# Designs tried in a protein design run: designed miniproteins, single chains, continued (2). Part 34

Each design is a single chain, and the fold is of that chain. pLDDT is the mean over its residues in the fold that is shown.

## One batch from the design tools (miniprotein)

Design m5158
Fold by ESMFold2-Fast:
Formats: structure tokens, sequence, C-alpha cells
Structure m5158 (fold): chain A 71 residues (1-71)
């Protein structure tokens, strides 16, 4: 399934960016890693359904993950 492959790539691209953001907000290495993976997993399916390209999918996952953390 091409969509599932794109989703896995988008998640792998988004996780490090979300993690770096969380580290910049003062989370520990372990907390940032666990929280980044949780947020990315939470929004991956929605982003995949609404995005046509890998870049759009990765950006949407990142945006939603950061917005959820700021709330």
Amino acid sequence: DERKKLMEIAKEEAIPLVKEYLLSKGLSEKEAEETARKLVDEFAEEAGAKSKTLGEMSRLILKKSLEAFEK
C-alpha cells in the first residue's frame, strides 16, 4: 500500500522535528522522544487522509502535533 509507505516516511520525518521543538521547550530527551512519537502517531492517519503528497503529509503531522502541545 503506497499510502501506508508514505505515512511511515512522513512519521519518520516529523518525529525528529517535533522532538527538537519539545527539547527547545525544556522537555528532557526521554520526554521529548516519547511525546513526539505519541503526537505524530495521533495525527498521522488524519494527515494521510487529507494530504496528497509526502511533503503535505509530513507538514500537516508537524503542524497538528505542535498545535496539540501548545494547547
Scores: mean pLDDT 82

Design m5159
Fold by ESMFold2-Fast:
Structure m5159 (fold): chain A 73 residues (1-73)
Amino acid sequence: GTLEEAEELLKKGIELRAEGRKLLEEGKILEGIGTILRGIGYITEAYLIAKRIYKETGDERALEIIERAKNAK
């Protein structure tokens, strides 16, 4: 994976988690939970890609993605 891929996955994961929480508020429980889990999956993939790049290259852009993924709620 690339830093660009990690950034896009992180953005998509954060958006899906927000969407899933909105669905839960609307009473769409199963759809909301599924959407949140999908979002967590994308954030986790972004974190793993960025962590690998940072370990291999020391690129501070990868560290920034790691920090954002850790702080995603």
Scores: mean pLDDT 86

Design m5160
Fold by ESMFold2-Fast:
Structure m5160 (fold): chain A 76 residues (1-76)
Amino acid sequence: SMEEERKRILEELKKIIENLTPEQAKAFLDDMIESLKKAIEAGIATEVDRYALEILERMKKLLDEGKTPEEIVKEL
């Protein structure tokens, strides 16, 4: 189901982010957000891609607020 897919994407993104330094997390988030926005503009984005973008933008907001990757994972 889409709910199961959303849970999977959230947990996968959390696992990626928790193993990154703040610098690496910023680069990862900026690159992934840009890539997903381009996919949306090109009309090739899936519902999963749109959900991933929402989560990545939330993570970026928390990082911009000075939270560490470990703190971001705990809040989501």
Scores: mean pLDDT 88

Design m5161
Fold by ESMFold2-Fast:
Structure m5161 (fold): chain A 57 residues (1-57)
Amino acid sequence: QLIEDLKSDDPAVREEAAVELGKTNNDALIQKAIQAAAEVLDDAELIKIGKIIQDNR
């Protein structure tokens, strides 16, 4: 599950999930994933993940 991978302790797993999430171009899924990640990631990581998603849409 991309949402669970986005919450991973491993930055490589999170970045892979962000790339795949961007490629889905599914706004509802992307929003749910970002909300879930916001519960466990700090602002800097959220910005990085958001940028990766945006760059892969």
Scores: mean pLDDT 80

Design m5162
Fold by ESMFold2-Fast:
Structure m5162 (fold): chain A 77 residues (1-77)
Amino acid sequence: MEKKIEEALELLRKIAEYLEELSKFESGSEEAKKFIAEHSAEVKELAERLQELSKDPEVRKALEEEARKIEAELKKK
């Protein structure tokens, strides 16, 4: 189980890094839209793998806690 949690957290962090980069652009900017378009397919693939891992209740609990922390940090910037 520990390895699944670690893998899931790593995937979540990668997705969060894309969201953090996106947040550095001005809201509604053309640059933000381009960034989304360029990374959307890759992020979707990571998210699908993350959802598969989150079928395990223990993994899901760890992901929810980490996601809340990351989301709070992104909103602060």
Scores: mean pLDDT 75

Design m5163
Fold by ESMFold2-Fast:
Structure m5163 (fold): chain A 76 residues (1-76)
Amino acid sequence: SEADALAEQGEEHERRGDEFEKAGDYKKAIEEYKKALEYYTQALVLASDDPERVAELQAKIEEVKEKIKKLEEKIK
């Protein structure tokens, strides 16, 4: 489905963010996490009639938001 394709794009950007974070490139990690957040949010809108998928996407969104917050604190 279109929601699944968008969620997969979100996962790919989250993985790239994780790689940049491990490498210490926090600015690039934040950029990738923000792209993951955008894709997960779009997937959430399209999956709004599927409560199980909505819950999964909401959890991913909150995890990515927390990752962004922690890295933004490190680059100050």
Scores: mean pLDDT 88

Design m5164
Fold by ESMFold2-Fast:
Structure m5164 (fold): chain A 65 residues (1-65)
Amino acid sequence: ATTAVLVNPAASEAAAIVAAAKQAGVTTIIVAFNPASPASVAAAKAITAAAAQLGLSVTNVGVAA
């Protein structure tokens, strides 16, 4: 089992990032996001949605500035 940690991912690249993670054998993705940043929240949501499509587990971790 492999875990990937994403810090400050881009929402526009979520599907490509998650597809690459699945191909690499990743089963769990941890997304570090700033809940006060709309762009960071959007990226976390995009990664979570893309991961759900491919059957990957996602844990979102809020990092307060």
Scores: mean pLDDT 78

Design m5165
Fold by ESMFold2-Fast:
Structure m5165 (fold): chain A 109 residues (1-109)
Amino acid sequence: MIKKALSYAFMSYIAAVAGNLEEAEAYTKKAIELLEKVPGSSDELALVYIIAGNAYMVAGKADLAIKYFEKAIEVATTPEVKKLAYEHLANAYRMKGDFEKADEYLKKA
């Protein structure tokens, strides 16, 4: 199930790149639904949130991307996944032109 959930998350990103945000959201929901059935999948759930955040970044929706990267930080249990989430959060703040916030979060990564 984890590999299938990550595949749905990747399909969500591809849909967003193609400009189909509704399809991207549907794939993200499918990925989350699959991981909710797998105990101990917190880091994989964080990765799905990071991919969803990147889908919103591609769509130019920095505020929605930030919310997903924040969710990734909340559920991530390993330093490696937390670092990845902070790096993506910093990139989202750069897209907003908030370079001071971007630097702050990059230092937490």
Scores: mean pLDDT 83

Design m5166
Fold by ESMFold2-Fast:
Structure m5166 (fold): chain A 82 residues (1-82)
Amino acid sequence: SEELEKAKELHARLVELDKKDPAAALAELEKEAKEAVEKIKKGELSYYNIAVLSMYSAHVTRQGKETEYSKLTVEAVKKRLE
C-alpha cells in the first residue's frame, strides 16, 4: 500500500540520516510524530501514522527519555481505543 511504502521510505531515510547526524534524525522523527498525533486526534488513524508513532515510541524507550511528544502519542492512541 502507499502508506506502507511511505513508512518504509521514512524509516530508510531516518536510518541513513542517523548514521550522519543523529540529532537531525531525531528532529525529523519528532516532526513526523507530531504530525501523526495531530492526524490521529482528527480521526485519521492510518497505518503510516501508527508506524511513525511506533518508531518514535521505540526511540524514546531506548533513550529512557520522556518527551512532550511521547505523552501526546500515548494520549492519541488512548483516545482511539476509547
Scores: mean pLDDT 72

Design m5167
Fold by ESMFold2-Fast:
Structure m5167 (fold): chain A 87 residues (1-87)
Amino acid sequence: DEARRKRREELRKKYPGVYEILKRLAYKMKLEGLDKEQREKEVEKALEDIKKNGTEEAAKAFEELWKLSSEEELEELAKEAEEELKK
């Protein structure tokens, strides 16, 4: 979906820190083999941390970015993070 990808890119540009948090979480989920319950718990922890230490806008951006991301796209983000570490 072009509109979905355009929105994800907008969020990445406006909130790059939020995008990096999601990329890091995707990588952790892959490395640790987290199940659905564990993944949701990690997302909730990240959201609470953003609310506590950042802004409400950043927290909303993170939640929106997570909802817009498919499981396959999260796996791709994890692979991108791994490739970045190798370079």
Scores: mean pLDDT 79

Design m5168
Fold by ESMFold2-Fast:
Structure m5168 (fold): chain A 62 residues (1-62)
Amino acid sequence: PLPPFSEEQLEEMRDFIASNEDLSEEEFEAALEAKNFPPELKELALSIWRSLQEARKLAEER
């Protein structure tokens, strides 16, 4: 199925994640809630951010 979000919304979400990837989970969630994104896009952004944090943690464990 086609994604429910526009290309512009997806790019803005990616830029937001990249700009805020050094925040704590609580700070990222608070910043994300302040954004005028659809709830489904906020859920996707949080999921992507968490995946990036886990990947970074695994890389730094060595």
Scores: mean pLDDT 77

Design m5169
Fold by ESMFold2-Fast:
Structure m5169 (fold): chain A 64 residues (1-64)
Amino acid sequence: AYPKPSVPVYVSEEDLKAAAESLGISTEELKKKLEEAGIKPVERNGVLLYDLVDVANFVAELKA
């Protein structure tokens, strides 16, 4: 067993779809709202990923 470094957890576009469904909006609408709130994707190896904590906090605020 080797220690795993504490790394940020990222969510893909497929994961965003589940969050959007829980809000009753489309994935595209959620992506737009995240961008308007200043939450931008991180590009890694040509794939756009979002920080899980940023997305989770934003989704929780929209549900409140």
Scores: mean pLDDT 75

Design m5170
Fold by ESMFold2-Fast:
Structure m5170 (fold): chain A 69 residues (1-69)
Amino acid sequence: SIDPTLEQSVTTLLAQAEQLLQSGGSITEAEIHVGVAALVVAVIRATGGTSTHDEELEKLELRIRDAKL
């Protein structure tokens, strides 16, 4: 089952990463936020839940990778 607290944590972390990328903030901090969000998604799945954040995670990971170039 999906825990609302874990889902809210993923949403918050991804929003913080998006804000950092849009404002020209720390790419390293954005990467950490996305990495932690991915770990939370893995915990949701390990406990039998599902997550809708895969596409958003992939898009943010690609943007961070490109920003490092």
Scores: mean pLDDT 81

Design m5171
Fold by ESMFold2-Fast:
Structure m5171 (fold): chain A 99 residues (1-99)
Amino acid sequence: MKDAVVEAGEKVGARELGREVSEAGKRAAETGLQIEDATKGAGAAILGVGAETHAFAGARRGIDRGDLELAIQSLRDGLRLAKEARKYAEELLKQEKAK
């Protein structure tokens, strides 16, 4: 069993990672909706939603099992994917505005 300090640190870390995943995924989706190429815009939004789904499904599974390390790892993987989706969406929007 983890001590109270370790559990508190992991809980705070998981909440912050979850917030960052949601923010990155939401921003990817919002940026995707601004892209005039409907296929590319929809693709960026789908990638963002997929990253959030992966992160939170994995985090839920870890939490339900009392495995906060697995939950945090799932959120970190999802954050990486969400940041990639956001970067893709922002680059597409930048390319459209440069025309």
Scores: mean pLDDT 71

Design m5172
Fold by ESMFold2-Fast:
Structure m5172 (fold): chain A 82 residues (1-82)
Amino acid sequence: SKALEALKELIEAAEKKDNDKALEYGIKLRELLSKASEEEAREVGEFAAEKYKTEKSPGAKEAAKGTVEEVQKLFPEIKIEV
């Protein structure tokens, strides 16, 4: 999905400390999530939760956590383990 692709780009930018790209993809991801299906939002949230557990970069870990929180706000019925 486009939202999942945007999340992957956001995490990579955060890992590389590319603040401009991290901001760009963070905005794009939020826009895509606001238009996403529940199925797409669930996949994005699950990927973000896994990245939060495995990621060593503080910025990328924060981006992953923020994505899980955004999915939970937009789709309260989605249960994601962090």
Scores: mean pLDDT 85

Design m5173
Fold by ESMFold2-Fast:
Structure m5173 (fold): chain A 88 residues (1-88)
Amino acid sequence: MRAELEKRKEEAAKLAAEGVKLIAFASSKEQLEQGIELLKKALGEEGAEKILKKLLTEPGSLDFLNELIKEAEERAREIVEAEFEKSL
């Protein structure tokens, strides 16, 4: 049970980080759409929308990007933990 929770948390965190990176460094519409889809899977629609809005204000800032990736990873882990608590 604990190992499954930790695995899900890390998988969600990876999805969130990859989504942020794909959006920030997107060179095509297809990459942007893929990044948004990954964020929705990790954070849900509302979480993905909040991250996307932040990226649209300063898409080129490396310091901002690194902080945003960490925020997205943390939120993804919290969502997984909350969902796991619902299942006993």
Scores: mean pLDDT 77

Design m5174
Fold by ESMFold2-Fast:
Structure m5174 (fold): chain A 85 residues (1-85)
Amino acid sequence: ATDGSRDELYDTLRRLLEGMPVGPGLVPFSDSDRTSLLRLANLAGEIARGVPISPESLERVLEAARREGDKETADIVERVLRKIE
């Protein structure tokens, strides 16, 4: 079962990522990839709350992901950051 609200926000991020030079290589997902997806969903949730996404906010998420060793989330956030700027 999918959360329609969560799916819509993730679809928005997917559209941003589709505009990037990102290959179709993020599947299949492992348990580690699932954690990265949860972090991306939280970021999408902030967008839904009407929180304006700034480069500074993305940089903070990137720094946190790097500190925690979440390379998958860090890579995705880096690509989003470069595209939004």
Scores: mean pLDDT 54

Design m5175
Fold by ESMFold2-Fast:
Structure m5175 (fold): chain A 80 residues (1-80)
Amino acid sequence: VDEEAVKENLIELIRSTSLPEEVQKALIETIENTSFSDREKAVEALTETVAKLLNVPEEDLPKLREQVQGLVDRAIELTP
């Protein structure tokens, strides 16, 4: 699995979401500056970015993390 290709597919998935443009831009910057060799760290970094921008309550963080993990997993599945 090519890390660059995973990042490109993840960026396309994010651009296809209904998230605000500023949130999409911040996520894309986080993706470009985060190593995907540690998938768990990548998921944590993306979750933190969304949580800060959308002021997600602490009680909802586990659900947000699962959604972010699902997007990363989907990007990997789409990558040869």
Scores: mean pLDDT 78

Design m5176
Fold by ESMFold2-Fast:
Structure m5176 (fold): chain A 113 residues (1-113)
Amino acid sequence: SAEQREEAEKWVEETVEEIKKLIDDFLAGKISAEELEERLLALTREFIEKLRRSGLSPEEQIAYLVRLAGEIQRLTQEALGKITDPAKAAQLEAVTQRVLAEIAAAIAEIRAA
């Protein structure tokens, strides 16, 4: 329904803002790469669970997951442009790949159902 789509749009916006805050905290040295990974995976899994329970079609669920993945990629590229430490850049890239793999696995599960 239109109401379910509006709610999903809000979930994307809120999740993207929280992800941005966590990446910014990592850039500022406030959290470790391990804490970033744990918190990003928790947010991603919560988002996936909400979509799966939303009553949206499988195609709509996949579209929102693709959109979240695109936003994560965009935020990561912006952050990488600000990093001068190659070790820190490699850590952010590894965390991003792990989170994107979680989203890809969810998309594959939805397609198989």
Scores: mean pLDDT 90

Design m5177
Fold by ESMFold2-Fast:
Structure m5177 (fold): chain A 64 residues (1-64)
Amino acid sequence: VDALLASGERVLELAKKYGTPEQIKRVEELVARARELAEQGAPAEKIQEVVDEATKIVADSIQA
């Protein structure tokens, strides 16, 4: 779980660097949601789903 939350933080940093204000806000919401789910004892699978969604937003921002 800690590794998933750390991944979310890295995705947020990339969003802040390359994303639009709307994309940054959405990634911030998703990272906050992932932390909330972890605090509620949600399965790692559910936390991973939220982190993956944030990662896709950042990937779309970069268009690598």
Scores: mean pLDDT 78

Design m5178
Fold by ESMFold2-Fast:
Structure m5178 (fold): chain A 63 residues (1-63)
Amino acid sequence: SGRELFREEVDKIIEKLKSSLAKEKVNTTAELILRRHPEISEDEARKAVEQIKLLGESIEKLD
């Protein structure tokens, strides 16, 4: 299955976004990931989206 590759891809995107991220960009990226990987289970996709959103919220607080 593509689950491991999907997870690794999400992790890399999260790391990349950390250096120049705004909450709005986080939300847009989360939506694009869901559209790009509809084959992935809802649980995994939702956890990835929530992780990205939480990261955006944390960065927004530090901004």
Scores: mean pLDDT 61

Design m5179
Fold by ESMFold2-Fast:
Structure m5179 (fold): chain A 81 residues (1-81)
Amino acid sequence: METTVRLLNEDGSLTEVVLSGELKVGAVLTVVWAGEGSDLRVGDQVEVVDGSGEVGALLVLKVLSPEEKRGRQYIAQVLSR
């Protein structure tokens, strides 16, 4: 099941991203970063906001295709919701 959420950037801006699953604590998700300038590294923690304004936290486990400018993908685990 795909879920669209907003990822909180370090500058406080929000970018829409698509997750391969629901924001459920302990779940491992694929995150697709559609925007430019995503500099997430393994071990980074990022906040996500769903359409209801509920805040969750993701831990980056793996960076996929780090040199690709479009549709950069991450494997992440839900820490909180």
Scores: mean pLDDT 62

Design m5180
Fold by ESMFold2-Fast:
Structure m5180 (fold): chain A 64 residues (1-64)
Amino acid sequence: MSNQELLDELQRLAQRVVSNPNISKEVKDKLHDFLLNAGSLSPEELQERLDEIGEMIDEDEKKN
């Protein structure tokens, strides 16, 4: 994927976190750190972090 596509996915994850009050503090903190560093990461690192955070969000959503 292009960096722009990865950043668009990151924005989607951020919207999911903001809209769901059941997302844990750990996931919110990890997402914040990711957002701050996204511009300095390689496309591979971006994709890996998107997958990790996405899985954590999905897990929090499953609990509710």
Scores: mean pLDDT 78

Design m5181
Fold by ESMFold2-Fast:
Structure m5181 (fold): chain A 74 residues (1-74)
Amino acid sequence: SERDELVDRVEATARALGTAEEDIEEGRRLLENTPPEEVLEGLKKVLAALEKVAASDTPAAEAAKRLLELMKAA
């Protein structure tokens, strides 16, 4: 479903940002058990966090910017 695709994208984004695999697994389970409207609200917050990382001077900025553009293209 579209919701499952969005959950997969959030998981991939968290992994790319260096989040621990255990935390990614837990987050995915929480998203799967969250009402669809709350998932959408959570994704908006993730996009805002990615924009903040993309504006940083860290090595993660390039990865965050690329992921942000991929998420917007979907």
Scores: mean pLDDT 69

Design m5182
Fold by ESMFold2-Fast:
Structure m5182 (fold): chain A 66 residues (1-66)
Amino acid sequence: MKKKLEEVVKELKKGEITKEKIIEAFLSIGISEEKIKKALTKVAEESLAETPEEFPETIAKVILSL
């Protein structure tokens, strides 16, 4: 799982980083929508990422902690 998350984060950083693309990318590697939404909510509520470029990496870290 960690290796797939790392690859997804790498690919997301190569293009436009949007919330929609982040959700779609993590869904494509088999992470549940519920887990992705929980991670997105936690990152937003706790201000764990300051820039869009940090969102994929921070969300991946939260997903691994859930």
Scores: mean pLDDT 73

Design m5183
Fold by ESMFold2-Fast:
Structure m5183 (fold): chain A 60 residues (1-60)
Amino acid sequence: MLSEEKKEAMVRAVREAILNHGDLAAVAKEFGVSVRTLQRLLIEREVEEALELMKRALDK
């Protein structure tokens, strides 16, 4: 039930938190979701990015 825009904002916030201090619980509270939801969204985004990189590498 989350929009793609909200998922993207959450993934961005998680990445910023990890680069700063790794406080995923604070990010989860800010978006009103569980840490598990944030971890799942991050993994899904990482997989999508890896697939796009693989497609580009297959071309050249």
Scores: mean pLDDT 74

Design m5184
Fold by ESMFold2-Fast:
Structure m5184 (fold): chain A 96 residues (1-96)
Amino acid sequence: DEEFKETLLKLLDLQLEELALKEELDRLEKEGKLSEEDRAAILAKQKELAPEYKALAEKFNAFPEEKRKEVEELFEELRDLPAREQLEKAKEWIKK
């Protein structure tokens, strides 16, 4: 149980990090402030997160189907909320 919760929390933290990078790209582009250097720096940070995300996702997919289904059902209920709020509410659910 603890390993499942720890894996989920780490995966959600990485998803929040990736979302923050995406939001920063979108913000800079909308404001007309996105330089090629800024774009390259953000993409480099996304690339650094990818191996850890992949490892945690593979670990999550190796847990029993019943446990994975509970998480899938939670995100289905949260589907109409903004992506950041979905991830933050999922973290609160796991910590309980």
Scores: mean pLDDT 82

Design m5185
Fold by ESMFold2-Fast:
Structure m5185 (fold): chain A 67 residues (1-67)
Amino acid sequence: SMKAAKAAAEAAERTAKAGEGAATAVSLHDALKYGIKSEAAKRAAEAALEHSTDPAARELARKILEA
């Protein structure tokens, strides 16, 4: 049903913001540390700014996009 699909999408979005936010921060930290300038790092940074509410992930994402 449409209500079940919407609830599932909202749950997935919350999980991405909570779980992937932390995992993304770790990946972004490694990218900055090793100087990785890749499309994958840029896309991860853009995703972190769009979906993450974690301040550390957002700060790391900003630094990668400015690199």
Scores: mean pLDDT 58

Design m5186
Fold by ESMFold2-Fast:
Structure m5186 (fold): chain A 94 residues (1-94)
Amino acid sequence: MEEEELIKKAEEAKTTAELAEILAEAAEKELEKTLKYIAENSPNKALRNLAKNALEALKIEDEKKRKLELDIQAGLARMIAAVEKLIEKRKEEK
């Protein structure tokens, strides 16, 4: 996904799950502008913290270590997305 398209999707994201999936993709693709957008604009504190951690990981000069740290942040974001989707589904089944 192009960085500009991903920022637009982050602006249009209606749920924490959608924003968390966008954060995961941005971390895996090293998309600094998308990560900055989420760090500054996300209403969810956990997603802001993961975006900030991913931005710090981008400063790591060792490519393997940088990729590992970014993959960790992406994995955590996907877990948040999965949990939020489960919560939304359960609210619909009341």
Scores: mean pLDDT 81

Design m5187
Fold by ESMFold2-Fast:
Structure m5187 (fold): chain A 88 residues (1-88)
Amino acid sequence: DVDNSADISRVAAPPLGLLRRLGKDDAYRELLREVSRAVREGLSPEETAKRLIELIKRHPGLSEEEKEELIRLIEQSLEEVKKLREKE
């Protein structure tokens, strides 16, 4: 079953994993808090992705290359969620 909480987790898991591997603990905690808020408030995966992308773009602890890869992971995961929703 497609669920907003599950879909938010699918969108967020890859960028959170990358931040942890890069040792970007501050950005990881901020992204995790935004994900937790999105789940609690019942945001759509599309709205959640937009908020995560804006957080990443504005984060001072991330390089431009790290931002590009994180945004790519979010966009890729969102497209996977959208395909699942289109097909059921």
Scores: mean pLDDT 81

Design m5188
Fold by ESMFold2-Fast:
Formats: structure tokens, C-alpha cells, sequence
Structure m5188 (fold): chain A 60 residues (1-60)
């Protein structure tokens, strides 16, 4: 169902977000600045997608 599909996507994205945050927290100081900027941009996009999907799920 659409609800199950959105729920699964949220589960995957939340795990991706946790992994991305963990990498920056533990290794960000050892990474090139350009790569850190790319990872932060990726986190922001993942957070925006999660927010959109949560709103979509709430409307069901």
C-alpha cells in the first residue's frame, strides 16, 4: 500500500541519515573540507525528503 511504501522509505532514509550524521561526527575532522560540505548538503536533502514523506503519511 502507499502507506507501507512511504513507511519503508522513511525507515530507509532515517537509517541513511543516522549513518551520515555518525560519519561526520566521528570522522568529519579528518575529511577534506569539500567532502564535508557535500555530506552536509546530502544530510540537508535527506532531512527535507523525510519531512515531505512524513507530511504525506500524515495526510493518509
Amino acid sequence: SKEDDIGLKLLVLENVLNAQRFVLEKYGDKMPADLVAQEKAGIARTEEEIARLKKELESL
Scores: mean pLDDT 86

Design m5189
Fold by ESMFold2-Fast:
Structure m5189 (fold): chain A 89 residues (1-89)
Amino acid sequence: DPIKVKVSDELKKLLEQAGIKKDEITATELMQALFDYIRKNNLIDKEKDPNLINVKDTVLGKMIGADYIDLRDGDKLAEFLKKHAKEVK
């Protein structure tokens, strides 16, 4: 069964820009929406480092408290998800 998560008010505002207006979504839908946001805002410089997401001066970067997300290091992304996306029964 898919894991459902309740998103924070801050994350909900970001997801509304991706067309998601509900506060309870699956973990898969959340990850898809986050990567959609990253792609639409051109936050990955494929010529420099395709694993490094530049979130400097973005709403996402302010929520994470960092200028960059390294896709090879899941710890910061996991901490962000734990804070902003709580598992719902």
Scores: mean pLDDT 73

Design m5190
Fold by ESMFold2-Fast:
Structure m5190 (fold): chain A 94 residues (1-94)
Amino acid sequence: SIAAEIQEAIARLEAAYERGIEEALRLAAELAARLAERLADTDPGLAARAALLARAYRRAVEAGGTPEAMEAAVEEVRPEAERAYAALEERRAA
């Protein structure tokens, strides 16, 4: 179940935060990328959003793994994330 996969991902991410923000961001990027692959056939809108989050987390790591780098990376992908959100909402309405 997707819910079980998300819950397991959250537990792994919480454990990674204990080791440091850079490691947590690396794991978050990996988990988001895998979620995008898992959802590609069942929920393309959510899969696209997960892919954008994976890209943002990856960029934050490349920029030094700081909170400031994460904020900048998230802001860079915001327009694409908003379009992915709109697509997800339209799919729910259908």
Scores: mean pLDDT 72

Design m5191
Fold by ESMFold2-Fast:
Structure m5191 (fold): chain A 106 residues (1-106)
Amino acid sequence: KEEEERLARMDANAAAASGPAGEQVRLLVEYYRARLNGDKEKEDEIMRRLEEEFGVEFVSADDDRPMSREGKRLALEALYEALTGAPQERVDELMRKAREVDEAAR
């Protein structure tokens, strides 16, 4: 499956990554795997670890409230793309979508 191929590429990127950024990439790969498996509890656990251990902040731009689950999913995808060297335009697009999804969930 295409999802399995993407996960394999993400695992390879995580294995090659080093330092604090490498640890974040490994957590993001685990997050993606949890999402593919429908494991919402593990998704939530990984989100909390990124917030607590790495200072990743997913709050609404307007009022400091936590983002919705769907908003956080897209924001975490943007973080993975940024840490693995994706173009800034792609990262910005994912963050815009994250904000739109967060607003729609209110």
Scores: mean pLDDT 74

Design m5192
Fold by ESMFold2-Fast:
Structure m5192 (fold): chain A 98 residues (1-98)
Amino acid sequence: MKEVEELKKEVEETSAKAIQNATNMINLSLEEANKVADQNSKTLSENLKRAKELKEKYKNDEEAVKKAEEAMETALRALSTVTDNLIEHVEKHKKELS
């Protein structure tokens, strides 16, 4: 289904950008890093919601469901990576304050 395929591509592109933004935040102030993390979380959460909606919409189409689940997995993996990068940034900032 074209709609599910377009969402999967959008999720892949958005997830890659979120990971890149999270990687770059290591050089930001803690306040700026939190802003980037909040934006990444909102974007990835929205992608996850859209993937769930398409999975429900096309629940009788096995291929569409599979692609929607793959999009959900991509968004969840990106969320995990973004969270790990934020934790590393906080730990680095603590060392600089110590």
Scores: mean pLDDT 77

